# Ledger of designs, part 60: designed miniproteins, single chains, continued (3)

Each design is a single chain, and the fold is of that chain. pLDDT is the mean over its residues in the fold that is shown.

## One batch from the design tools (miniprotein)

Design m10203
Fold by ESMFold2-Fast:
Structure m10203 (fold): chain A 101 residues (1-101)
Amino acid sequence: GERVEEILATLVRSALAKGKREELAELLQELLRALEQGPEAAAEVLLRKGVELGLVDPEEAERLAELVRAMGPEELAILREQLENLLSPTATGEVGFAAPA
């Protein structure tokens, strides 16, 4: 959804511009963990860790937190999947074996 893309694009763009790849990975990992507890926990991570790691300013962190809090369950699930993808890039091979033994 648009809110998921806005959050991820903002964080990735900032990290790349500032050379903060490790900080981005740390933030995304904490955000993924917080999403298991709900949108308020995820918003707290953005407000604290995002600013602390220098990825976003307090004003931008507040905006991203508001976006997370506005998300429904389906959008939160999409955000979680996108975070998993960014943290764990798997080699896209063929689906493998169609006939298990």
Scores: mean pLDDT 77

Design m10204
Fold by ESMFold2-Fast:
Structure m10204 (fold): chain A 55 residues (1-55)
Amino acid sequence: MKSVEEITEEAIELVKRGEMTPQEAVQKIAEEYPDMPEEELKEILMAVLETEAAL
């Protein structure tokens, strides 16, 4: 399993490249890592949304 930091960075990169929306990236992570705490998923969503706001 990748670290939460690595997963977050990958999600941000996909959104920056226009391959996924923030919601799609977080859904993918939630599906691949069902054991991830809700707080971690929320943190990833916030990081991805901040990236989208910069686009």
Scores: mean pLDDT 75

Design m10205
Fold by ESMFold2-Fast:
Structure m10205 (fold): chain A 101 residues (1-101)
Amino acid sequence: EEEEVRRRIDELLDRAVKAGLITPEQAKAIRELAERDGRPFEYLLAALRGYDFTKLSDFEKEIEIGVASVFIAVELVVDGLPGTDENELRIVERYFEEKLK
């Protein structure tokens, strides 16, 4: 369900804040940008990679979103998964868990 995917994204953002990977201000900015542009997984992955969307220019945001998009697409192909919201979220969740090690 779309609502369940959104709740899991919110949970992942909250966990990233608690882990010290992003600030509450960054999490808010990611939520707002994701709602505006419809690219929640790309924004979330770029932030987990260390990019602070509160400090980036629009040009820098588009570059890092593009890199995140390519990363997700490659991981989906490597894993043999279709490009669904559930599968894209799983790629981002896997990246987050690896970051915590």
Scores: mean pLDDT 80

Design m10206
Fold by ESMFold2-Fast:
Structure m10206 (fold): chain A 56 residues (1-56)
Amino acid sequence: MLDEMLELLLSHVPEEERAADEADLRAYFDRLKALFAEKGVSEEELEEILKKGAEK
């Protein structure tokens, strides 16, 4: 799911920025999971939030 989210987000990013944004987005997804887990938000709930955000 997160990999599909990453690809969807990157499809809206210019190709020249894509490699840097891919690395940053992967790091941010991992960081967000940790931060939200610390705040009591499950990984499943975080996935739903990101999924709805990507769908707009």
Scores: mean pLDDT 68

Design m10207
Fold by ESMFold2-Fast:
Structure m10207 (fold): chain A 77 residues (1-77)
Amino acid sequence: SMEEVKKWLEEAIKRLEEMRERLKQSDSPFAEQAIDALEEAIRKLKEAMESGDPKLLREAVRTYAAAEILAIGAELE
């Protein structure tokens, strides 16, 4: 349902915002790149939530997955 999709998007945005906050305190040389990727993913997820467009939703999910991988990598260093 659209309500379940919206809830997932809200939870995904919150998760990325929490990762971004942690990385801002990090000395990792990968932190800046990961923060940039997280900010792009957050923006796209918000756009998908506002538009309800399935194409934007697919693009946002792909961007989310890529940003999460980069952020996890930066935190593991």
Scores: mean pLDDT 84

Design m10208
Fold by ESMFold2-Fast:
Structure m10208 (fold): chain A 91 residues (1-91)
Amino acid sequence: MKEIEELLGTEDVEPNPESVEKAIRAALPDDVREVRVLSIHGKFAVAEVVLGEGEERRTYWIAAALKGVNKETGEVSGVEILLRGLLPVPP
């Protein structure tokens, strides 16, 4: 059916994970060590972020709203951090 092919062929190019990571990194302070995009859903992304150095390293979960998503390339021009939470450390 053309309708299914249209749905698959007009799937808005999903935001590029590399561009999302770059945008999240740019929105965070300079002590960002690592950024790993875990999931992208529509205009939102969840990422794992490592902040600090050595013994002060902490892992956070970040929820971000994606801004300026290019529908053709999936490139993201920026993000807005909506939530920053410390990841629970197992005992």
Scores: mean pLDDT 68

Design m10209
Fold by ESMFold2-Fast:
Structure m10209 (fold): chain A 64 residues (1-64)
Amino acid sequence: PSEEEILAGVADLVLAMANVLEKKGRYDEAIELYEKAIELYTQAGDEEGVKLARENLEKVKEKK
């Protein structure tokens, strides 16, 4: 796999962990991981991943 594919895969795992933390009510930690996922998707050139992570970040900030 390319470096971009590896980065996108890592971003998917980070996004999944952020979702778990959000469900547990750990909003500050979820926010940090969503921000990291945005960074990783950006490095991967995954525009769809960036959009998804930003949407999740906005939603969790509304719950805090």
Scores: mean pLDDT 85

Design m10210
Fold by ESMFold2-Fast:
Structure m10210 (fold): chain A 66 residues (1-66)
Amino acid sequence: ARILAEVDENPVSFASAALILAGTPGAVARAVGEHTIESEFEGPEEDARETAERINEIPGVKATLL
């Protein structure tokens, strides 16, 4: 599964999303733009969904499961 996180101009929102992804087992995350982080998951799809939901709780961040 893949997660796309789109972040506003707030660097705290970006850092928060990046920290969640860095702390998630099986996630391989990279910045694909100034305001976009993409992560690939090698584990169960449920883990990716739960991670996307956590990221989407951050103000200024929209996370989409792909």
Scores: mean pLDDT 77

Design m10211
Fold by ESMFold2-Fast:
Structure m10211 (fold): chain A 81 residues (1-81)
Amino acid sequence: MLSEEERAEAVRRLPAYGEALAAALEEALIAAGVAPEEARAAGEYLREAALRVAEALAAGDEERAQAISDEAVERTRAVVA
């Protein structure tokens, strides 16, 4: 279980982590031959997912945060297929 301080820190850092992961995903997808517009859409989804995870953590719902993360991974795999 996260303390209030740990949750607040995670909420503050998640947007930056989402941006870094989205940028890495976009670069990897473009290198794999995915169209730039599709790569950007996948990155945008990942940024939005990071914000939703931050909101769930701020509410103390760690299970919801995990579910959102798992859904983002599944959707990312669908784009690469």
Scores: mean pLDDT 77

Design m10212
Fold by ESMFold2-Fast:
Parts: sequence; structure tokens; C-alpha cells
Structure m10212 (fold): chain A 83 residues (1-83)
Amino acid sequence: GTVTVTVTVKYKVNEDGSVEILSITQSGAPAGITASASTLKVDGKTYLKVTVTHPASGASQSKIEELEVGEGEKTFTFTLPLT
């Protein structure tokens, strides 16, 4: 089967490009699903990478979104095969 997992990340990007993750909210996930968030910089732009994993099935998906300076929110939707 498949599971739809929604991950909402609230963040703040400072003018110096430093990033604060204010909250990570996960919904629709059964037990054994892990969501993680990390930040990276490419060509002077700041990005948020969210990864969702289900170790028992080996399923993993990542999505990346560019962040703008200031406080914001990004929502990621993942559909994972649980076989």
C-alpha cells in the first residue's frame, strides 16, 4: 500500500543566510515513519531539504524548496510505498 505524509516546516532565514527551524509538524504518518529537515546553500541561495523515510520498507523521498529571507512556512507532501 501507500501512505501520504504531510510535513510542515516553519523557519526563519536571517539576512546573513543563517536559518532557524522553528517547528516541524508531521501528519498522516504511521509508526515507523521519520521526517527530517536540513538546510543547504547553493549559488548564494538558501534551500530547505525535507526527507521522509520508512526503514522497514526501504522507502525514502526528499523534496527541496528555496527559502526567502524572513519568517516563512513550507509544506511538503510525500506518498510512500510501504511494501
Scores: mean pLDDT 79

Design m10213
Fold by ESMFold2-Fast:
Structure m10213 (fold): chain A 63 residues (1-63)
Amino acid sequence: SLREELEKALASVGVELTEEGLDALVEVSSKSENPRETAVGLLSGMARVDEEKLKKIRELLGV
């Protein structure tokens, strides 16, 4: 599922989201036509996710 993929990708780069934060990310992303790309776009705006971490997240999500 998208949730499990996001949890695994975020854990791999040492980014911790609250349960509510992860739920919100999954909900917003799942409503888009491109859920994985939308999730990456939302994460790119976060101060804790630099370009190196974002690149690894993209790679793990297959985008």
Scores: mean pLDDT 81

Design m10214
Fold by ESMFold2-Fast:
Structure m10214 (fold): chain A 68 residues (1-68)
Amino acid sequence: GPLEELLKQLIIEHAKGLLIKLAKSLGFENVEVKVVNDEIVEAYAEKDGKKYKITFNLITQEVTIEEI
């Protein structure tokens, strides 16, 4: 229903904020959230002149960092 959809949107927005905060805490710069869906939040960030993709899986609660 409408309340469940609103709650899902709030969870996703909170997860985006947490991922940005985590990336900055790890020393990443120019952190941008590029892709968001019900299961996966992705951020793109830079460190030491290299580009990285940071993926947070809301189902498994795993965070993965990959150089791109």
Scores: mean pLDDT 82

Design m10215
Fold by ESMFold2-Fast:
Structure m10215 (fold): chain A 57 residues (1-57)
Amino acid sequence: SAAEAAALAAAVEAAARAVPGVTRVDVQGNHVSITAASAEALAAALRAAADVLRRAR
């Protein structure tokens, strides 16, 4: 449903934004864009987003 998709998108955005060094997160449909100050912060944000998606199923 649209509500479930919106809730999942919000959870992914929140998880990525919670990572120190993440400066921007954009979620549009099935596309997620993350900008971070370092490669380590980017990797952590990607793992956090992937964990949310994995747990949603």
Scores: mean pLDDT 81

Design m10216
Fold by ESMFold2-Fast:
Structure m10216 (fold): chain A 59 residues (1-59)
Amino acid sequence: SAELLELAEARLRALADAFLAAHPDATAEVTRVGEHRFRLTITYDGVTHVEELDARLLE
């Protein structure tokens, strides 16, 4: 569902925005890495954190 894909991306973007608001020196990127999967990559204080979300888990 397009709605689930939009919701998944929006959730990861919200997490990225919240982190960047607290840590403005960080970088954050949301990318689509599969047909139903998005990846959030946050780099802060020399450490890279990766979170992935499958949009089908939101149904």
Scores: mean pLDDT 84

Design m10217
Fold by ESMFold2-Fast:
Structure m10217 (fold): chain A 85 residues (1-85)
Amino acid sequence: SEDLWLTREEVAAAIEELAEQSKNPKLKEAYRRFAEVVRETDLSPLEAASYLIALAVAHVLEKKGFTDEAIELVENLIKRLEEKK
């Protein structure tokens, strides 16, 4: 089987790329904070994949004009990850 290998650094880099692509300053800041928390947290490959899927949803929400919902989703991801510490 091909291993799905996702490192914390790869996940954080993907989040930082979303921050750069975001047009909303509050959402940019939320993405940057999320990338910092990811770098400090041990994630399994499945957890990393789950967070990336949720981030893809946040990106689509912003593109469709649901920016407040995208911000809420990212803030909820940060809280969930911080609660693991």
Scores: mean pLDDT 78

Design m10218
Fold by ESMFold2-Fast:
Structure m10218 (fold): chain A 99 residues (1-99)
Amino acid sequence: MEEEFQREVDDGVAAIVIAIGNLAMERGDYEGAAKLYEFAIEKFPDSPLAPEAYLNLGRAYLKLGEYDKAIEWYRKAIELDPSNEEARELLKQAEEKKK
């Protein structure tokens, strides 16, 4: 159906945007990475990659020293995927750094 085709296109675009964000993280462009992950979340909120985008957005804010924002995004990642042990560990690390 047309809506399924649109979802396939949206999922592909979300994957590309997240991949570019991941490259920005590797280069130390944490502000650029955060903007790319936020774009993916805003434009493709029902993408199966949304939990990864929330998790990586938290990582970007953690690198920027924005601990409150990192904690918020990790909590959202856990809410979307409660089985994500990595998100729980990163949340713990962000909370520890805030103290």
Scores: mean pLDDT 81

Design m10219
Fold by ESMFold2-Fast:
Structure m10219 (fold): chain A 113 residues (1-113)
Amino acid sequence: MKEKAEEILKKLTEIIEKSSLEEAYKEIEKLQEENPELHILLFSESELLKAGVSREKAREILEKIEEELKKDERVIEVATAVTGVENERVVIAITETEDDTQAVLAKFVEIVE
């Protein structure tokens, strides 16, 4: 599992750094279909900006979520990248179960609030 998660994140970060956030979501959908035992989560500056968060605060939140997810035993692997088109920071996390995925999403919401 961990080795597979590392390979997925390496591929995703390469694609993200060369393309757009939209292409990143398309690749996540494909990788998710190929790996139904894993859940791939992406946190972006754009989603935080839509929620009314300033760009400076959005970056601080993403740094906090990266640190928290790296410490969380429910998270198999974490990576960060900057999108090629939008030049925005993203944090990507891989979890193994739906319950772990929901717990990670709840943690993100708490950090944003």
Scores: mean pLDDT 81

Design m10220
Fold by ESMFold2-Fast:
Structure m10220 (fold): chain A 70 residues (1-70)
Amino acid sequence: MKIDISKLSKEAALKLIFVESEATLQIMLYYELKKAGEISEEEYKEKVEEIEKKEKEEIEKILEEEKKKK
């Protein structure tokens, strides 16, 4: 999902960038843990799915709050 952040308020755009950044960092962390053998491939896939679902829900919430304020 790619959103044109230039059409959002500065607050909403910053929140969206932080949400995407946090999700990316968490996925990278779990990837390194998988590579080190600390978690299984299956556990990694489950964590990535959870992170992506949470990211989608947070982005949707930001967009709904922005829509209500306009």
Scores: mean pLDDT 77

Design m10221
Fold by ESMFold2-Fast:
Structure m10221 (fold): chain A 69 residues (1-69)
Amino acid sequence: SLEEARKALEEGKYDEAIKLAKEVIENSTDPEERLEAARLLSIAAQKKGDNELKKEWDELYLEARRALA
């Protein structure tokens, strides 16, 4: 769940947070849940030092944000 992804991120379990956030994006049609999951992915990528993945997930976040506008 989205909450489990947040908890994993807070605990420093970045790979688990990425997996859980991706599951939210794959299974949810709710734009707000997708936006939050994309945000968590971007943060996790930054924490791992993966600037390329961060850029890709930042773009996903912006796309999800536009869906809410």
Scores: mean pLDDT 79

Design m10222
Fold by ESMFold2-Fast:
Structure m10222 (fold): chain A 73 residues (1-73)
Amino acid sequence: MEHKWVVKSYEVTFTEVTDSSGGKVGRVHVKKTLQSEEDPSEIKVEEEAFAGSLEEAKKKAEELKKKGEEELE
């Protein structure tokens, strides 16, 4: 039987961090919660992280938020 997973939550966290030189860098963390269509008690979590400049991190956060809107069911 085909096992289907549906995205139930998609969380994108953007964090501004001050580096050791006093510069600001961005970190983006993505957390997806998926639930099995065959067994709703089966939950899995997928996580991804990105770190870079504030501009790169903001772009990545926007990209991932848009992707999350497309994947949510």
Scores: mean pLDDT 77

Design m10223
Fold by ESMFold2-Fast:
Structure m10223 (fold): chain A 87 residues (1-87)
Amino acid sequence: SLEERAKRYIQEAKEFEEKAKKYREMGDSATPEERAYYDMLARLYEGAAESFRKAAIYAPYDKEKADVYYGQGQAFKQAAERLEKAR
């Protein structure tokens, strides 16, 4: 159902919010150069989380908007994963 789809998007958002929080905590303990890297990762996962939360809001109301926000969330996630892999 659309409600179950929204719940899955919220769960994904929570996971990325937690990941972003961990990277911010790593940045707080890092050198200035490492901090910039962790801050960038945190921002990308924050973007993913926000996009998935917006997808969840629209999922029961507007499928097309939900799909757009889900796609944005996936793009942020992929950018973060590429940055992690490039380290």
Scores: mean pLDDT 88

Design m10224
Fold by ESMFold2-Fast:
Structure m10224 (fold): chain A 60 residues (1-60)
Amino acid sequence: SSVAEFTGLSEEQVKKIKEFFAKNPNPSMEELEALAKELNLPKSALDLSVAISLLEVEEK
């Protein structure tokens, strides 16, 4: 929820990013680019949401 608010992404996009990291916590650059394309996001927005999502997962 907080990730969506901070990144300006939809809740659905944030959910897919979190699910992606749940399955692969150390994705490659190519996997991140593929995810950004699937979600129709610029990579910069994905990079920010990824950083926040990883911080949330580590604190949980």
Scores: mean pLDDT 66

Design m10225
Fold by ESMFold2-Fast:
Structure m10225 (fold): chain A 59 residues (1-59)
Amino acid sequence: MSRELVLEIALALYDAAIDFLRELLARLTDPALIERYRAELAALEAAKAEIEAELEKLK
């Protein structure tokens, strides 16, 4: 229960961060910042996928 809950909370936080970065990227015009935040977005999406895989093992 506690581990599953912690992972579900982590997923919600990663989803919020991903949504925030997507909104930010849609408004950015600086190519250097766009490249930087695209890399951060990819890293967050990869981390989220790992958390989802951990949750699947608990269900």
Scores: mean pLDDT 82

Design m10226
Fold by ESMFold2-Fast:
Structure m10226 (fold): chain A 94 residues (1-94)
Amino acid sequence: EEVLALHRADLERNPVPEDEEKAMAERIQEEILNSIEETIKFYMEKYGLPKEEAIKLAYDIALGLVDIFTALSGDEELGKEMREKIEKKVEELK
């Protein structure tokens, strides 16, 4: 709650141009999607998890990041779109 309030206060004090805000959101989305394969590989190689369990863990982590980003941005529709892209990416990796 306090972290969200501080983040919103900083945005009000230092307004980011709309185009930069959209570019930042797209960059965060791309980083989350790209991290899924890296996360799967990491847990399989470092912890010896089966592929199915590594995919599930990567999915849970990615959704957690989307939830944090949605809470910080206040953009629930963007969060929903990111979640749908994560689900599609995970299905392609099965």
Scores: mean pLDDT 73

Design m10227
Fold by ESMFold2-Fast:
Structure m10227 (fold): chain A 82 residues (1-82)
Amino acid sequence: SSSDQQNINSLTNQMIDLGTQYNQAIQDGDFVTADQIQSQLNGTYNTFMQQSDRNNVPVSQVVSVIRNVYSRRYGQDVQPIS
């Protein structure tokens, strides 16, 4: 539904923003803020995964979002070692 698409888009934007904020907190040496952001990001990520699965979002799109968030969070696009 349009509501489900809006929710997925909102969650994607929230994760990207949180990833950027996390990276900034680490660079600033603010580890308390970084821990708080990490907790928020983990919660948002779980909701994003559940909503994406429920709505049959293509795996390639989900992976692209995760890579973008990871790149923002760590300043690099690193794939999991298989």
Scores: mean pLDDT 80

Design m10228
Fold by ESMFold2-Fast:
Structure m10228 (fold): chain A 70 residues (1-70)
Amino acid sequence: LVEEFRRLAEEIAEKLGLSEEEREELERALEEAEKASEETLKKGVILAKAELLALEGKVEEALALLREAQ
């Protein structure tokens, strides 16, 4: 779960072309997220998957994931 969340965040950062400073902020946020509850991490994974799908142009699939997360 934590590993999946980190992998998704790294893919998003790469697709968005984040700067070194932005990547450092993201890494700090990921470290804090890793300390969160399992429920919070599961929601984070769903949100990250939805963001990645949207970046790939799969908007309908992304919206379906967000709908299930609510």
Scores: mean pLDDT 72

Design m10229
Fold by ESMFold2-Fast:
Structure m10229 (fold): chain A 84 residues (1-84)
Amino acid sequence: AEAAATAEAAAAVRAEGRARGPLWEAAADALATLADDLEAFRAQGRAAAADAPARAEEILAAGEEALATFEARRAAALEAARAA
């Protein structure tokens, strides 16, 4: 998921959380943290790619691992919101 889309989802869940209670607020906070982490990750990836094309393989491997973590975190946050 794109960081901007995740941030929009976080804002929507946070707005709903004020009406629905703490479980929705927790989901909104998790999505907001994920959006910030995605922005930081993208910035790091761009900087590394610009620094050395020869490091593309290392950047790709690290990116795949980080992306799997972000996807798991997003899935967990969305599932928590649906369960609320």
Scores: mean pLDDT 65

Design m10230
Fold by ESMFold2-Fast:
Structure m10230 (fold): chain A 66 residues (1-66)
Amino acid sequence: MTLGEQLLEAVRAGDLARVRELLAQDPRLVYAADPETGLLPLELARALGHDEIAAVLRETSLTLPD
């Protein structure tokens, strides 16, 4: 699995600890679109009701440099 696939799986599972671990390795993973739905990880987390994961993904995207 790619890191992007691992992040999307962690989001689907509601695994906040794994999401944080993966984002610490590569914060650009917030841009990894789900191949099945086309949703970004933040959109997927919101659709699944994983509010804390959605907050972490949003905060990570806002801290990325220009």
Scores: mean pLDDT 81

Design m10231
Fold by ESMFold2-Fast:
Formats: structure tokens, sequence, C-alpha cells
Structure m10231 (fold): chain A 56 residues (1-56)
């Protein structure tokens, strides 16, 4: 591990898990197919990492 001002590996895993949980919940609520839910989870995770990196 290293003291990065960006997200650590542990924080990245938590962000991935959160993105998957959000995408799953929205997909079930709105009837998205599995492919759409997976793509949404990836986009959400990438957006959160991008925002975190720009704020630090």
Amino acid sequence: SSQLKKLSEEEKEKEKELAKEIAKALGEKFGWDEELAEKFAEMLYETEVWVSERLK
C-alpha cells in the first residue's frame, strides 16, 4: 500500500462494490437487462474515481 492522495486500492474496491450495488438496485427497480446494469456500474465507478482524482 502507498499513501496516495487518490483512492487507495481498498477505497477503489469499496467504490466498485457501491457502484455494483447501486446499478443492481436501479436495474431491478427499472427492469434493466444484465448488460445495461453492468455497463452502468462501470460508468458509475469510473465517474466516482474521476471525481475523486480531480478533487485531490
Scores: mean pLDDT 71

Design m10232
Fold by ESMFold2-Fast:
Structure m10232 (fold): chain A 92 residues (1-92)
Amino acid sequence: EREEKIKEAEEALKSYPKEEVAEGLRKQAEAARRMAEALRESSPEAAELYERAAELAEEAARAAEEGKYKEAAELAVEADELARRGAELAAA
């Protein structure tokens, strides 16, 4: 269930200092943006999903900095789902 994934993500994020969580999420966003750039020509639809994943990961980083771990977890889970769909689409 999506709700269980969010609770697991929230608990994991709480186990780290806010600054480390935010930095990790920003690195995740940068990785997604690099994937979007790499796929832009060969799979524009996959590139768009990775761009959206990067945006959500950036929002998750900001939420984590504010101590809003549940919101950060919700955004991070959504970003992961979009990146996964992007990877599946690129592989097709």
Scores: mean pLDDT 84

Design m10233
Fold by ESMFold2-Fast:
Structure m10233 (fold): chain A 64 residues (1-64)
Amino acid sequence: MKAASPEEILKAVRELLDRNNGKLTMQDLEKLAAELNADLSTVLIAAMLVLKERGIDPEKGITL
């Protein structure tokens, strides 16, 4: 199974964060993982990295 590249995942997460005014939900990340044919764990790690780049606590930046 050919998954999206790490760069594609990071780009998609940044675009999603921008569209959602700096907020991410677990539902958004699950949908993104399905759209990119990527593992949710990989998308979650990418989301944590993007949130840290923007100075947001990953534990608080991702809602259920």
Scores: mean pLDDT 75

Design m10234
Fold by ESMFold2-Fast:
Structure m10234 (fold): chain A 68 residues (1-68)
Amino acid sequence: LSPEEIRELLRTAAEYLEKGDIEKADQVLARLAVLGHPEIAQQAGRIVKEAKSPEEAAKRLRELADSL
């Protein structure tokens, strides 16, 4: 995956979290691991686990995307 494709997947996961579709968000993050970026998938998973709300998780995932 290119950095742009990774950013797009992280933003897509954030959109699903904002919509309350936690399962689809998790599937998108799992796809990052399968496509060769398990470190980024682990970082994103930690953000989701540690966030106090889906809205906070979505915000932090977008921040992660923007930092790549």
Scores: mean pLDDT 84

Design m10235
Fold by ESMFold2-Fast:
Structure m10235 (fold): chain A 75 residues (1-75)
Amino acid sequence: ADAPPGGKFVKYKEDTPENRAALERYEAEARRLGVEVEIDDDSYPVKASVLRTLVETARRLGRPVRARIEMKPPK
């Protein structure tokens, strides 16, 4: 399998109704804080994790944050 089950993997979001609502709340807060993010892969866990981190960073810095995430394999 490409994604191993369990273990020490930090999976913030699974595709559940509760996590879906949390993602929508993060997106609303990001828009309010002026957070802009471009992600090459819009997979649920990646998008949710990135939005959460950027929202928390914008709150900490008290300023807008812009980021572009590119999914590139190592060498």
Scores: mean pLDDT 61

Design m10236
Fold by ESMFold2-Fast:
Parts: C-alpha cells; sequence; structure tokens
Structure m10236 (fold): chain A 59 residues (1-59)
C-alpha cells in the first residue's frame, strides 16, 4: 500500500501543477510518469491519475 500511496500523492502534485491543462492531457502525463517511476501497469496508473484529478478538484 505504501507504494500506491506514494503514487497517488505524486499524481495529486502533478494535477495541482498542471491544472491549466485539460483533464485528458493531465491523465496522459500522470499515467506516463506513474508507469515510469513506480512500474505500474497502464490501467492501474490511469485509474490513479483520474482519482488524483478528482481529489484535487474536490480540494
Amino acid sequence: MSRMEKALELAKEIARENKDLSRAEQVEIMTERLMKEFGLDEAVARVIAELAIMEVEAE
């Protein structure tokens, strides 16, 4: 779980820094970064990216 928590926190930071981009662009950037840095599958990384955007938008 700690790796998934770190992945979500990184995705949330990326979402906060890139709020000027479209949702689709943010998802693509985060998915690529999460796959690269945490070795996640594309499907898992995409779900985390979308969750991070939703949580940041709720802040």
Scores: mean pLDDT 81

Design m10237
Fold by ESMFold2-Fast:
Structure m10237 (fold): chain A 86 residues (1-86)
Amino acid sequence: MDPEVFDLEVELALVEIELAILKKYFPNITDEEIDSYIEWAKKVIERAKELARRAEELGHEQISRDARQVMEDAEKLLKELEEKKK
């Protein structure tokens, strides 16, 4: 495996895991925790966006597509978190 492809796949797996954890804990987030979860969701979006950009530039279409899906799902979760804060 190319070390570059391995790095992209590992980063994709990590942002997917972080999104899954955020989704798992979403129903139980307290008012005290909500700002921290909003910040975490924003970081997941930024990492997924950068991963999609890097994968696209390097010609790894599937990784780019999967990273864009993580970004979209994280953006949806961020909106739900922001609505819960209101």
Scores: mean pLDDT 85

Design m10238
Fold by ESMFold2-Fast:
Structure m10238 (fold): chain A 62 residues (1-62)
Amino acid sequence: MALSDEEKRLVNRAASEHIAGLDRTPTAEQQVEMLRRAAEEARRAGHDDTAEALERAAQELS
């Protein structure tokens, strides 16, 4: 898998900040939606390998 260190950091930080703002742990469906949104943004930025990795993670979680 070829995620850059910066891309991993951005995804992990966004996820952690979102989770920290919740009173409850996110459901699997919410996590899948977050990963799919991140994948779509990565694709728009031209990071197809990152988008594929995020989509795969979403499929495994769903």
Scores: mean pLDDT 70

Design m10239
Fold by ESMFold2-Fast:
Structure m10239 (fold): chain A 105 residues (1-105)
Amino acid sequence: SKKKKAEELNKEGKKAAEEGDYKKALELYKKALELDPDYAEAYNNLGEAYAKMGDFKTAEAYYNKALALDPNYAEAYRNLAEVYFKKEDYDKALEYLKKANELAK
């Protein structure tokens, strides 16, 4: 199925990211989203790859897309907290961290 192929591409993207190949990870996550446009995890993973590359603005946009699809996605809130911590917006960083902790029962 298209969803199963998207999940396999997402796994390959995670492996590329773990190996530090963020360019390959981005390509694989984007291919996963072509097959499953509602794949919240793939948007979150795109955000993480952009954050590792220092592009926090693009990372924030993808984390927000993940949260639009899955409002209870604790990891996306943790990732937003890290983005805002790097922006030195500590109040907003703590707000997102609190939200993540409330969702991670």
Scores: mean pLDDT 90

